# Designed miniproteins, single chains, continued (3), part 102

Each design is a single chain, and the fold is of that chain. pLDDT is the mean over its residues in the fold that is shown.

## One batch from the design tools (miniprotein)

Design m11552
Fold by ESMFold2-Fast:
Structure m11552 (fold): chain A 85 residues (1-85)
Amino acid sequence: VDEALEKAREELVAESPDPEVAAAIAAVIEGAKEKGLEAGIAEAEAQAAALRRLAAESTDPEEARLAAETAAFLDRAVEALRKAK
């Protein structure tokens, strides 16, 4: 499990266009390793939902774009966590 999660982290971080997105991916994978897959998935899904709301409500187009991109990468991290279950 941990090896599969580390591989997913490396792949998603390598594809991420922004260091902030990469940090969010790493935090989600580390949280899943520490708290368990189900708790990690729930936290990542809640974070992605909050970021989508920020993207929709933000008046700053760069903040909205970064929030939307981070949410999309968190969705991919959740998919990797679900496959590890």
Scores: mean pLDDT 78

Design m11553
Fold by ESMFold2-Fast:
Structure m11553 (fold): chain A 70 residues (1-70)
Amino acid sequence: MTLLDFVIELYKERKGVEEFTEEQREYIKQKLLELNFDPDKPVSEYSNETLINLSDKLGLGDRETVEKVR
């Protein structure tokens, strides 16, 4: 699972959306790049604390949601 795929699953979990358009995926990808994250890196290369901090910055929630999706 890439970091981009992980963040999309966080959005699905928190916002109750089932799918993302290519434009919405590109928007999230650009947000990750602006925050100095690599959207194409495996999520396993990031610590849980890093992912929780990213989730908070994006308004997607807490440790429980991050751990559930990961």
Scores: mean pLDDT 77

Design m11554
Fold by ESMFold2-Fast:
Structure m11554 (fold): chain A 83 residues (1-83)
Amino acid sequence: LKKPIDEEEATKRLAKLITETASSDDPLSRAVAEVGIAVLVSVAKRNPSLREAAAKGLREIANDPRVHPEIAKLAEEAARELE
């Protein structure tokens, strides 16, 4: 059943934005991606209904070959923490 507020869609959009940001060669963009991963984890821990969507997004970030290895490792660890 559809909810009036599409929080799952917002979570997916954030994960996609993190992937695009983490693919940049700019150090500031990589730092923003790290903050984005922390935000996804925080949202998932506060909103259990979004945990699956956030974990899936984090796994997609970790498995994207364009993402910096350090950011991919953080995303993998975060996804595993959300289980």
Scores: mean pLDDT 78

Design m11555
Fold by ESMFold2-Fast:
Structure m11555 (fold): chain A 62 residues (1-62)
Amino acid sequence: SKEAAANAFGKAATEKDLEAVEAAAKALGNVSDEDIKALIEGLENNDEDKVREAALKIAKAM
């Protein structure tokens, strides 16, 4: 399930499907709501630095 969640997260992030990104990140477990929010805000605003920072924090939970 964790590998499937990680694959879904990567696909959702690439497609900018914000709802799918949030759902997949929550499914990974050990991810803070703050990091998920930061990633979604970065994707909405095309803020590459914010997306990179939030994605690295989420990757540590994998």
Scores: mean pLDDT 72

Design m11556
Fold by ESMFold2-Fast:
Structure m11556 (fold): chain A 94 residues (1-94)
Amino acid sequence: MALEEAKKLLKQGNEAYDQGKYKEAYKLSKQAYKLAYKVDKDLAAIALGLAGVSLAKLGKYDEAIKYVEEAIKLGTGDLKKGMEKLLEMIKKRA
């Protein structure tokens, strides 16, 4: 139940991000993270990643870096590698 709700919020957050609604994307991704954190660490990492890129789009690079670093700590395998690449991209924009 919490997992399905987290996935729905993450989908809504990605849709908001694609529409340029970065504050809404950040809010939705934080809600998805809260629901995912105890049940799916990879989904929680994806949610933190979306929060991080949303913050970067809002010019909050230091906060964005912190969120993606937390995502790297939670994610595993290819997801962790993807978050590490994302962190490098954000640092180049700061």
Scores: mean pLDDT 85

Design m11557
Fold by ESMFold2-Fast:
Structure m11557 (fold): chain A 92 residues (1-92)
Amino acid sequence: SQKTLFDFLEKVQRFEELYGQLQDNPEAKKIVDEMYEKIEKVVEEFSKETGARLTSSKVPRISDMTPEQYRRFIEEVTKVVEEAIKKLEELK
């Protein structure tokens, strides 16, 4: 849904703003690296469960998923980003 995508983009923006303030902090880099590792696992699990092929950007193809599957995918990625935001805020 448009709301799910909007919520995702809002969290990505907040993440970028926080990481920009902490770019010289090695703990922040570790949090970011762990976030990307978790996102890759979400992509792998959704590809396996839905049978969706990956795009050139290594995300499941929207056309290969139902609207409900795509919504769940975006929600799971959003949760990973939110966890990273919380950890970055704890470094301030």
Scores: mean pLDDT 81

Design m11558
Fold by ESMFold2-Fast:
Structure m11558 (fold): chain A 71 residues (1-71)
Amino acid sequence: SEEIERLKKRLERLKAAADAATSPVQLEVILHELRRLKEEAKSLNTPEGQKLADEAEKLIAEVEARLAALR
């Protein structure tokens, strides 16, 4: 579906952004966008949407851990 493809591409961009991030402010912005993507993916109520939400949740945990280490 178009929605799944859009969310998948957005998740890929957010993964790249997280890998390139060098500051807490950048990580906070990425975290906010990942949380929004997770909720949007879950709202689709499809197996593909749930898979994307699960991938976003993993990245959220990684970004949260990185932010905690920087605080």
Scores: mean pLDDT 86

Design m11559
Fold by ESMFold2-Fast:
Structure m11559 (fold): chain A 69 residues (1-69)
Amino acid sequence: DKELEEEIERLEKEYLELLKTQPDATPESLEKAKEYIEELKKNTPTLEDYKKVLKSIVEGMKFMQKHLE
């Protein structure tokens, strides 16, 4: 499903962009984040499950930034 793939790519980019906004972000930390996402994708049964997990992570990061800062 191309729409599912596009949504996953959007969420992956959003996750990395959120990490880049952190003061201690480095190229190395971003590379580790990409590795984490690839491992997460490998360990989920379906792309739909992977999308659900990614969306929860991204929404959680946004929530924490908004309410802790």
Scores: mean pLDDT 78

Design m11560
Fold by ESMFold2-Fast:
Structure m11560 (fold): chain A 90 residues (1-90)
Amino acid sequence: SRIDELLEKAKKALEEGNYDEAVKYAREILSDPEATDEQIIEAYKLLIKAYLKKGDFEKAGEVANEFFLRFPDNKEALEEIQKIIDELTK
C-alpha cells in the first residue's frame, strides 16, 4: 500500500542517517486516516528512533507519551518502545 511504501522510505532514511526525512515520513503515516493500528505503531517506533538518534530526547519523550496515551493496553508495543529507548540512550 501507499502507507507501506512510506514505512519503507522512513526505514531507509533512518538507516542512512537522514533523521529529518525519517521524521517527515513517519509523521505523514501518523496523519493518514487509512493507516492501520499496526502501521501507526511502526511509524511511532521509527519516529522515536529518529529523534533519539538525532539526540532530541525531549521530542522522543513527547512522542513516546503520545504513543502510550493512544495505545495504553498494547503491552507488546509498549515493551518494544521501552527497549528502543533503553538501547539508544546508553
Scores: mean pLDDT 86

Design m11561
Fold by ESMFold2-Fast:
Structure m11561 (fold): chain A 96 residues (1-96)
Amino acid sequence: AERIAELARKVAEKARQSGNTKVAELFEKAADYAREGKYREAATLLSQAVAEGIREKLPKEILQAAGYLANAARAYSQGDVETAEKYLKKAEELLK
């Protein structure tokens, strides 16, 4: 879904604003994969970005939102649209 790519870019922007350019780049690449419908690759990059973001001490809300996006991408890769939409809603609420 377009929403996952949009939210991943929003997380990337917040990571960049926090001075974490490398983590922001991983989120941007994940957004590009999600836009292409490559949800498995998007989920992998989102999970890697979360792990790096924990090391770099990103704000908890950004990390939680990114974690929900990774779960949403994984659900989409498995055809579980209902689970994906639940995680997208949780990510969206954190990024408001």
Scores: mean pLDDT 84

Design m11562
Fold by ESMFold2-Fast:
Structure m11562 (fold): chain A 61 residues (1-61)
Amino acid sequence: MLSEKDKKILENVEKVVSTLSPEEAEVVVRIAKHEAENDPSLSEEEKKLLIERLDEILKKS
């Protein structure tokens, strides 16, 4: 359901978040969610899936 571009974005966010404090990771994930919500190339369904995956990354970090 997610494109290869979306998967690469999630992988990059996960790599960055793994090097940060929990507080910094929360800020990065928040920015990534905001960018996803405002990306005109993404469908509403794709935005929802990206946000869910970003929340999962933060939860595990």
Scores: mean pLDDT 77

Design m11563
Fold by ESMFold2-Fast:
Structure m11563 (fold): chain A 100 residues (1-100)
Amino acid sequence: TESEELLKVLIESLKELTKVIEEGIKQGKSDEETRKLAIEKIEEILEEIKKKEKNPEVLAELESVFETLKEIINDPSRSTQDLLNYLKLQIEKLEEALKE
């Protein structure tokens, strides 16, 4: 289904994003620098999706989700470790939704 394909794209995108955040933390980068790398990764993922996705409604939904995700990443009240834990929890919830 279109919803199932959307969920799969979101799960893989969030997994790529968590890898970038984990790498930033492991390298001892500041929260600010790690957030910047995370935003750059979201923009890279969205550009790749725009080249492959031909359904304008699915694309619009993905763009909306990624804009919300950028706001979550740019929240200065959340550490990058807390952000990483939050994103991993979202991946788990999305994977459970995909099984139903």
Scores: mean pLDDT 83

Design m11564
Fold by ESMFold2-Fast:
Structure m11564 (fold): chain A 65 residues (1-65)
Amino acid sequence: SSIIEGLQEAAAQEDAEEARKKLLELAKREKDPGVRDALEQAAMMATTAEEARKAAQDLIKLLQK
């Protein structure tokens, strides 16, 4: 799905700001309010690229259930 691909792209970013930007772009396109909120929270809470990567990977696991 396009959201999984977008999350993988966010997880691949080396720069925290670019990772957060990708997460926010996914949130803007997401119709599910729960997933959108999770994406926005991940973007707001991630201060490092590593934190953004972990948040994106956790969301991938949730969506692959």
Scores: mean pLDDT 79

Design m11565
Fold by ESMFold2-Fast:
Structure m11565 (fold): chain A 60 residues (1-60)
Amino acid sequence: MLQGISTDELTALVNSAGKEVLKLLRELGVPQEWLDIISEKITDGNAPPEDIAEQVSLFL
């Protein structure tokens, strides 16, 4: 019975998850430039965590 999940709420969830992922990526040695790009996508709310995982795969 989920009616009208607000864009703000969805964006907050994605941003929250993305912050955790960014911390992990930093520990893996991903450059800050890549982290900034991923962070921008997360803030926009269009990049799911799955996309971030794929980006890390390309980096490695």
Scores: mean pLDDT 56

Design m11566
Fold by ESMFold2-Fast:
Structure m11566 (fold): chain A 70 residues (1-70)
Amino acid sequence: MEELRELLRKAAEGDRAAGERALELMAELTEPEELLEAARLVAEALLAANPSLDQAWLDEQLAAVEELLA
């Protein structure tokens, strides 16, 4: 997951290759816990790239994902 976090950070800075690698790693995730963590990292990256989104929206999306994986 640290590798995914680093790749998403680089992709947000304009690194296309890092974005492609992040998608490859996410496609290989099969465990519910890994999928939830990946969803959290993507949501964090989207929030950082789009300041019109707020923490309340992020928390709501993460709660919905956790409920689906329960």
Scores: mean pLDDT 69

Design m11567
Fold by ESMFold2-Fast:
Structure m11567 (fold): chain A 84 residues (1-84)
Amino acid sequence: GAAPAILVDLSAGEEREKIIEEVKKVKSLPEYKDLPVIAITREATPEAIELAKEIGADKLIVADLSNPEDVEKALEELRKFLAE
């Protein structure tokens, strides 16, 4: 099976504070506290990079999830990261 990870879409139109709060809630659970956090964003803007750091992201993937080719690339990057 695939290694468990927390995936966070920074481009979903959610407010920054809501994203931070949701990640904190998941990481507050004993079974999820040690899982890697993987942030996904359409563009590596300074704001996206800062948000990824604030949520404690172990990996930042740049992909447009509305584009099938970018989704496949993101899944390949995720697979490689989780295999380490």
Scores: mean pLDDT 75

Design m11568
Fold by ESMFold2-Fast:
Structure m11568 (fold): chain A 71 residues (1-71)
Amino acid sequence: MEAARAMIERWRSLDLPEGAKREISDALSTIEDEEELRKKLEEIAKKYGLDPEKVLEAAEEMREASAEAAA
């Protein structure tokens, strides 16, 4: 349960719309190519009016938290 709690805490600290978080999570689960993933994250940033760098940073945090929870 500690890993799941850490994931939730990291996701809560991400100051992003819920829709953006969902699309980032879906992209991380579906896209295996890092280049395609980056392109998709930039599209999500544009769709929600977010800074692309902030979205890329958030995706990295979410990926690390998910990996910790899956261990």
Scores: mean pLDDT 72

Design m11569
Fold by ESMFold2-Fast:
Structure m11569 (fold): chain A 70 residues (1-70)
Amino acid sequence: SDAEKAAEYAKKAGELAGEDGKKSAEAAVRMAQNGDGAGAASAAWEAGLSNPKAKEYAKKGVEYGHRAAT
């Protein structure tokens, strides 16, 4: 499901970004699921400050989380 994919990508982002990036990636997914696309994009960007690959996984998590909220 889209919710499962969102969780999977948030986990992958966290594995690459370390503790602070993991929290930002998880926040991005939650914000997208709640319909806050702007907040989700901001949190995904913050995850990317520690690792560019973590940023890409966080963006995918946001996309699937937003779909799951629909």
Scores: mean pLDDT 72

Design m11570
Fold by ESMFold2-Fast:
Structure m11570 (fold): chain A 105 residues (1-105)
Amino acid sequence: APSLTELLARFLEALNKFIEAVKNGDVEEAKKSADELIQAAETLVEYARRSGDPAALRRVAAFLEGAIDTLRELKEKAPKEIQPIVDRTIEHLEALLAEVRAALD
């Protein structure tokens, strides 16, 4: 099974791929990489929740918060046709962050 470190690395790889697709104005690649990023985030959150480890949950929350902040800044510079894809991606990551925060309570 993948470790937390490996899952975090996969999440960051997916995030970087999405950022590059958005910067390049490639709508189809932005859609595909957004779905990959969301899947990586879902896997990361599921791992942290199943672990029951507050340290893992806090670390995952911090990475999701950082990604959301990065994507909000990226949206301001994104082509108009790509902005809805960035918004959808932010919305999914915010929902996952809420799940992680609920698991910490």
Scores: mean pLDDT 90

Design m11571
Fold by ESMFold2-Fast:
Structure m11571 (fold): chain A 90 residues (1-90)
Amino acid sequence: SKKEEEEALKVLEEATKLIEEGKYEEAIEMASEKLGLSRRAIFSAAFQLLVEKYGPEKAIELMRKAAEELKDEETLEDLKRYEENLKALK
């Protein structure tokens, strides 16, 4: 539903703000509780929102910091692949 999609987006925007503030665990817990999403899904959504707000280079910087602090190897691998794809387009 349209209302459900709007509320999901607001939760993901709040989670993304918490990630920008370095509150990674709070972001994951809040979004997981409200939307039932996995950590990986939450980070994927937050990454896309950061790309829209700051561009890809800054989004990679912010998300890499989060993944390094949480020792999230899967997210670090996803970011590395994304970065290599961006370089291939230049």
Scores: mean pLDDT 83

Design m11572
Fold by ESMFold2-Fast:
Structure m11572 (fold): chain A 90 residues (1-90)
Amino acid sequence: MTEEEREKIIREIEQEAKENAGSPEGKYENTVKGLVLATLLLEGVSLEEARKKVESMTLEELEDFLIETRPDVFTREGVARGKAQAAKAA
């Protein structure tokens, strides 16, 4: 896969994750899953393997993965804020 094709797929996954999943909780979870999937693709993991890994992880494990691998995008404080927003919407 070319870099351009990879970036396009990542953008599509991020966009889908941001779509209204019918609930604020579902939207947050889908956003986190999409970002982990995008991160794995950037690391050179195949789409099939990336989806399998995301499917096998809990929301907490996905959040920890993003904080550890993408501290430039995700901070522990930012994740805690996102969780609080989702909890208030529930």
Scores: mean pLDDT 68

Design m11573
Fold by ESMFold2-Fast:
Structure m11573 (fold): chain A 69 residues (1-69)
Amino acid sequence: MTLIVRREDENDITLIYDLDENKVYITFGDGHVAEVSLDELQSNESVVATDLVTGKKYTVDTKDLSLPK
């Protein structure tokens, strides 16, 4: 399992890339976690991630993300 973690300062967001599951998890400072497909993230300049508990949606700009290898 390969995990790459990146913190986003604007919203205390931590990005966790799960390359084996082809998913990206977004962890917010309040402990909520949102999920987005890595394929969707790579194919679009902006994607909507969905909170796994509340169903809230967050827009993520892919231009600021380097593709993990």
Scores: mean pLDDT 63

Design m11574
Fold by ESMFold2-Fast:
Structure m11574 (fold): chain A 85 residues (1-85)
Amino acid sequence: MISQLIVEAIKLAMQAGEKLEPEKAAAYRAKIAELSSEISTAFKKQDWKSTIKYLEELAKLTSEVDEELGQKILDKVKQIKELVS
């Protein structure tokens, strides 16, 4: 289900934050929370274009901290694209 892939993507982004110093982790978590809210809002409206856009932004932010975890988010975005086509 698309909702499960979104939850897993957000979890991966939060996992990357665990590697940061506390101050940087707080700022990173705030950005992830904002994107997660935008993803949730778009998903509830079935706005797949915006959902994918914000998930790709989530992956980019995660890749700046942990490239491997960012790639795992992109893999989930690819699965979502296949499910909505």
Scores: mean pLDDT 86

Design m11575
Fold by ESMFold2-Fast:
Structure m11575 (fold): chain A 85 residues (1-85)
Amino acid sequence: SMEEEKKELEEEFGRLFKRGGEALAGLYKKDKELAEKLSEKLQKAVGKAVEALSKIDTPEGQKEAKKALEEVRKAVREAEEALKA
């Protein structure tokens, strides 16, 4: 159902937001300039995801939310990989 898909996307967004925050907090202690750059990139992706999730009750909004979450996943992964380097 659309309500189940909405809940799953919102829960995934919450998990990604937590992972991104933890990665950036760790990275800030190692490389402040890189952490600030990746934080800006993640914040832009998060803002787009929040906007898309606000429209998730439509099929078009659901499609845009999935795309926005993919960009959040990419930004979170980039921060996690930077922390490991």
Scores: mean pLDDT 83

Design m11576
Fold by ESMFold2-Fast:
Structure m11576 (fold): chain A 80 residues (1-80)
Amino acid sequence: NAMVEQILAEARRELERAEELLKYLKDHTPSERDLMIAYLEVLALEATVLLAQRAGAPKDEIEELSKRVEELRKEVMELS
């Protein structure tokens, strides 16, 4: 289960980074570059969550992370 734990830890780090970035951007007028970076961070998180799911991570953790990804995706769309 070490591989699953490492992938989930990476997903949590990516989630924190994306949330911090979007929180910052909500209080500032984002440039096109800022929006592109935000999209890339959300896509990277999506890929890591998918990898965790394929590696056999618990369904409850995948459901939580997938919900957070969808919330972040909506926030990026609201900024554009």
Scores: mean pLDDT 86

Design m11577
Fold by ESMFold2-Fast:
Structure m11577 (fold): chain A 66 residues (1-66)
Amino acid sequence: RKVEVKVEAEGLSEEQKKDIKETTLLMAKAAKSDAEAEQIAKNGGKGAGGKAKVTITIDGKTFVGE
């Protein structure tokens, strides 16, 4: 239930990073399993053309998209 999202990206604006973070946070809160959270992190990174690293932390477990 405790969900945190971090977005690290080169060449994206701060607004684009915030939008990715907020969208990923909403999706991660809806995730029912660790596997779903990992897929959401990977999808977030791919959505930014592979230039973003998305990290999701759920209850102390970390999932990284690329």
Scores: mean pLDDT 73

Design m11578
Fold by ESMFold2-Fast:
Structure m11578 (fold): chain A 89 residues (1-89)
Amino acid sequence: MDPEAMLAQARRTVEVAEAALPGLEAEGAAAVASGDERRVASIYTAVGIWAAAAELAAEWARKAGDEELARRAEEVARRLRELAKRIAA
């Protein structure tokens, strides 16, 4: 992949994940409270996908030397992984 295109994609991934996090947190809590196992599985899967995407974005940002983007990606990935643990509990 073009390194500039990879970095642009990493930045977009982080921005979208950061924007999505409050909604994912709210849906995670609502799904758990509902007792609907399918709803819980759905949000758990979505959170896992976003966490993996943010982790990949952190790796690309580090390779490109964008330390700020890497820190942002790591922070949103960490928050998504913690959300996944709460949903799975």
Scores: mean pLDDT 87

Design m11579
Fold by ESMFold2-Fast:
Structure m11579 (fold): chain A 73 residues (1-73)
Amino acid sequence: SVQQKIQQIEDQVSQQMLAQLPTRPPVDVAIQGAQQMISQLQQELSQETDPQSRQLLQARIDQLQAILAELQS
């Protein structure tokens, strides 16, 4: 399911983020992680044909973009 794909992407990026702590500032790790999640979810969205799945992917991308904007403020 698309929910499982989202979870898999986020789990993979989270594991990469955890490996970078504590050697990097937490905000820098969070910014890089959010950017990687957005990029991978946008790739999934470009390949997704199911309307409900596309809506779920777009909603998660929008949420992550909002988080990224706050982290960069």
Scores: mean pLDDT 86

Design m11580
Fold by ESMFold2-Fast:
Parts: C-alpha cells; sequence; structure tokens
Structure m11580 (fold): chain A 71 residues (1-71)
C-alpha cells in the first residue's frame, strides 16, 4: 500500500540522516546537494504518488550505500 511505502521511506530517511551525522560538514553538504538534485528530477518525472515514493526509496537506498562507502 502507499502507506507502507511512505513508512519504508521514513525508515530509510532516518537511517540516511543518522549516517550523514558521521560525515565531515563539507562532504555532508555535497552529498545533500546531489541527493536534492536527483530528488527534484524524480519529483518532475513521476506520474503518480506511488511511482514517486518508489523512486525516492530507490534513490535513498543508493545514497545510504554511497554514505557508507565514504565512512
Amino acid sequence: SLEDLIKEYQKLWEEYTELLKQLPEDVRKKVLAELQKEAQKIYNESKSEEELVKNLIKLLEKYIEKVKELL
């Protein structure tokens, strides 16, 4: 359901923000700017709320792995 997707997104966002706190400020700002740019593209290209949330989940999973590689 859409509710379950939103809950999954929220959990991943919590994990992402926890990992970001461990990065130096300059690296954190760059990673946040890159995520924001890709998120904006997903917002513009998504045709439904379900598609939007699914693509944001995939984006967030990608950035969680990226941040882990930087630690």
Scores: mean pLDDT 86

Design m11581
Fold by ESMFold2-Fast:
Structure m11581 (fold): chain A 75 residues (1-75)
Amino acid sequence: MKKEEAEKHLKEAREYLQKARDSLAAGNTQEAIENATKAARHAYKAYELAKDDPELQSEARRLMKEAGDILIDAA
């Protein structure tokens, strides 16, 4: 079931997003970029898998935006 796979990717996206935020706050710009990039990739995968679930798709879009914001802040 693709929904279960999407939820796994959303969980991974949230975990990498938190690592990216922590790295950015610590001044570790390279680690922040790496973790934000991983978060965005997992969120995008979840978005594709959740095509029939608007709530999961909305969550994936939110995580992609937050990851993108970190990448801009780290640039």
Scores: mean pLDDT 84

Design m11582
Fold by ESMFold2-Fast:
Structure m11582 (fold): chain A 88 residues (1-88)
Amino acid sequence: MERVKELFEEARRLVEEAVRLAELLARGNQRLTPEVAEEGIRLAREALRLLDEVIKLLGGKVSKEMEELRKRAEEAIEVLEKALKRRL
């Protein structure tokens, strides 16, 4: 089951990076450029794709951790898309 673990760990890593970029914007610690915001959205979307692959490999079983990770990815996308519309 190394494949499932590897995909899930990669998805988690991508979500953490996307959330980090969204948090930096929210806290004002760094201004996001359009390219950085677009990269964050790309990372979160890739994480959602990897989570879908994990669900498929598990025969459609979705854990609470997977649902929470999906929600965090979707929330990060929303924050970054709003940033792109404002000034990025």
Scores: mean pLDDT 78

Design m11583
Fold by ESMFold2-Fast:
Structure m11583 (fold): chain A 88 residues (1-88)
Amino acid sequence: HMEELEKRYEENKLLIDIALAGLKSLGFDVSEEALRVATPEEIGELLAAIFEYIGLSSDPEKQAEALKRIKELVERIKKRYEDFLKSL
């Protein structure tokens, strides 16, 4: 159904826009196009890690672990995007 596809696109676009804004505010360089090849689960994990980092501002060790998780997710998404481009 066209309506279901449009709804998924709008939901994914909103989550991607939020993730992109959060990553840029934390100093991560990642493109919108790279996030489009990420799974909804990966976008959810990114958002969860970003919110965890913000919530743990009083605990530098836990903040460092959250940043490490964000970095690992960003690197995986970037690699998937590069692999996607090479497959074209």
Scores: mean pLDDT 75

Design m11584
Fold by ESMFold2-Fast:
Structure m11584 (fold): chain A 62 residues (1-62)
Amino acid sequence: SLADEEARYRAAIREQLEGVEATLRRENPDMPEEELEKIRQELEDRLDRHLDALVARLREQL
């Protein structure tokens, strides 16, 4: 179903985002949590926009 596909994509992208965050922490161990949270929020905002576009495209193909 579309809902299952959306959930699968959201889970996969969340996993990728966690990997990016882990890399940022590893490469910048002294980075303040405030700055990390800002970067995380920006990535989440981009992710939400990307997923909305993907879901809309999938609905058109059903």
Scores: mean pLDDT 76

Design m11585
Fold by ESMFold2-Fast:
Structure m11585 (fold): chain A 85 residues (1-85)
Amino acid sequence: SKELIDEAVKKVEELLEKSTDPREIALGIARIVMEVAEKLTDEELDEFRNRIKTLIEEKLGKDSPEAKALINLIDAIADYVREKK
């Protein structure tokens, strides 16, 4: 649902605003993605991925190694959850 996506995106935004530790950010994002991915349709999961990828690129920088690592982590977790279903 849109509400579930909006809530999850907000949690990612709050994490990026409150934490500067790359490890804490990575673990927090992984948890958020895992919690919502199983509840979303494939289309909703793609919308969620695109929204948080944009947010990460805006906050950390499009070409930053940290942004690239987090985007790869998000895709890996989402793909894993899809395969598990």
Scores: mean pLDDT 81

Design m11586
Fold by ESMFold2-Fast:
Structure m11586 (fold): chain A 61 residues (1-61)
Amino acid sequence: GAGGGAAAAYAGGASPAGARAAGEVTDKWLDGQGARDAAEAGGGSPLSETEGRGTALAAKS
């Protein structure tokens, strides 16, 4: 889902990747100092990519 969906999914019991999607939004606000590097290591910095991974992982679980 969109950014709002990531937050709702995490609260509903989604995977840690969902929380990382929410972190990407916060990273933008902090000028991407560190969190961006961790997000890239996880598989890319775009929110849609991280959110997709979180949703797929939670569904597969």
Scores: mean pLDDT 51

Design m11587
Fold by ESMFold2-Fast:
Structure m11587 (fold): chain A 98 residues (1-98)
Amino acid sequence: SLAEDAKKITEEAVKILEKKGDKEKAKEVKKLGEELVRLAEEAEKVAAGDPDDPEAQEKLRELGIRMLELLKEIFKIIEAPEEELEAIDRVIESGKAK
């Protein structure tokens, strides 16, 4: 599920930072990950509804963009390669495009 995937991403990011001894960044990633999980759970609830509801479709788009923005911030904190950050930016911009 989206929420389980969000939890796994958060746990792995925290693990990377803890191995480096960066406790403050690990705390920040935990905070961002908790919001990511919350948005993923909300997206799952919306997606379980009527697939033809245009309000639900717009809500899922907005939630998806916010989740990608949080994921990008987590990736920045763990110093992910620039190419991965650029890939997330392209997906965000595609989601915002008409």
Scores: mean pLDDT 80

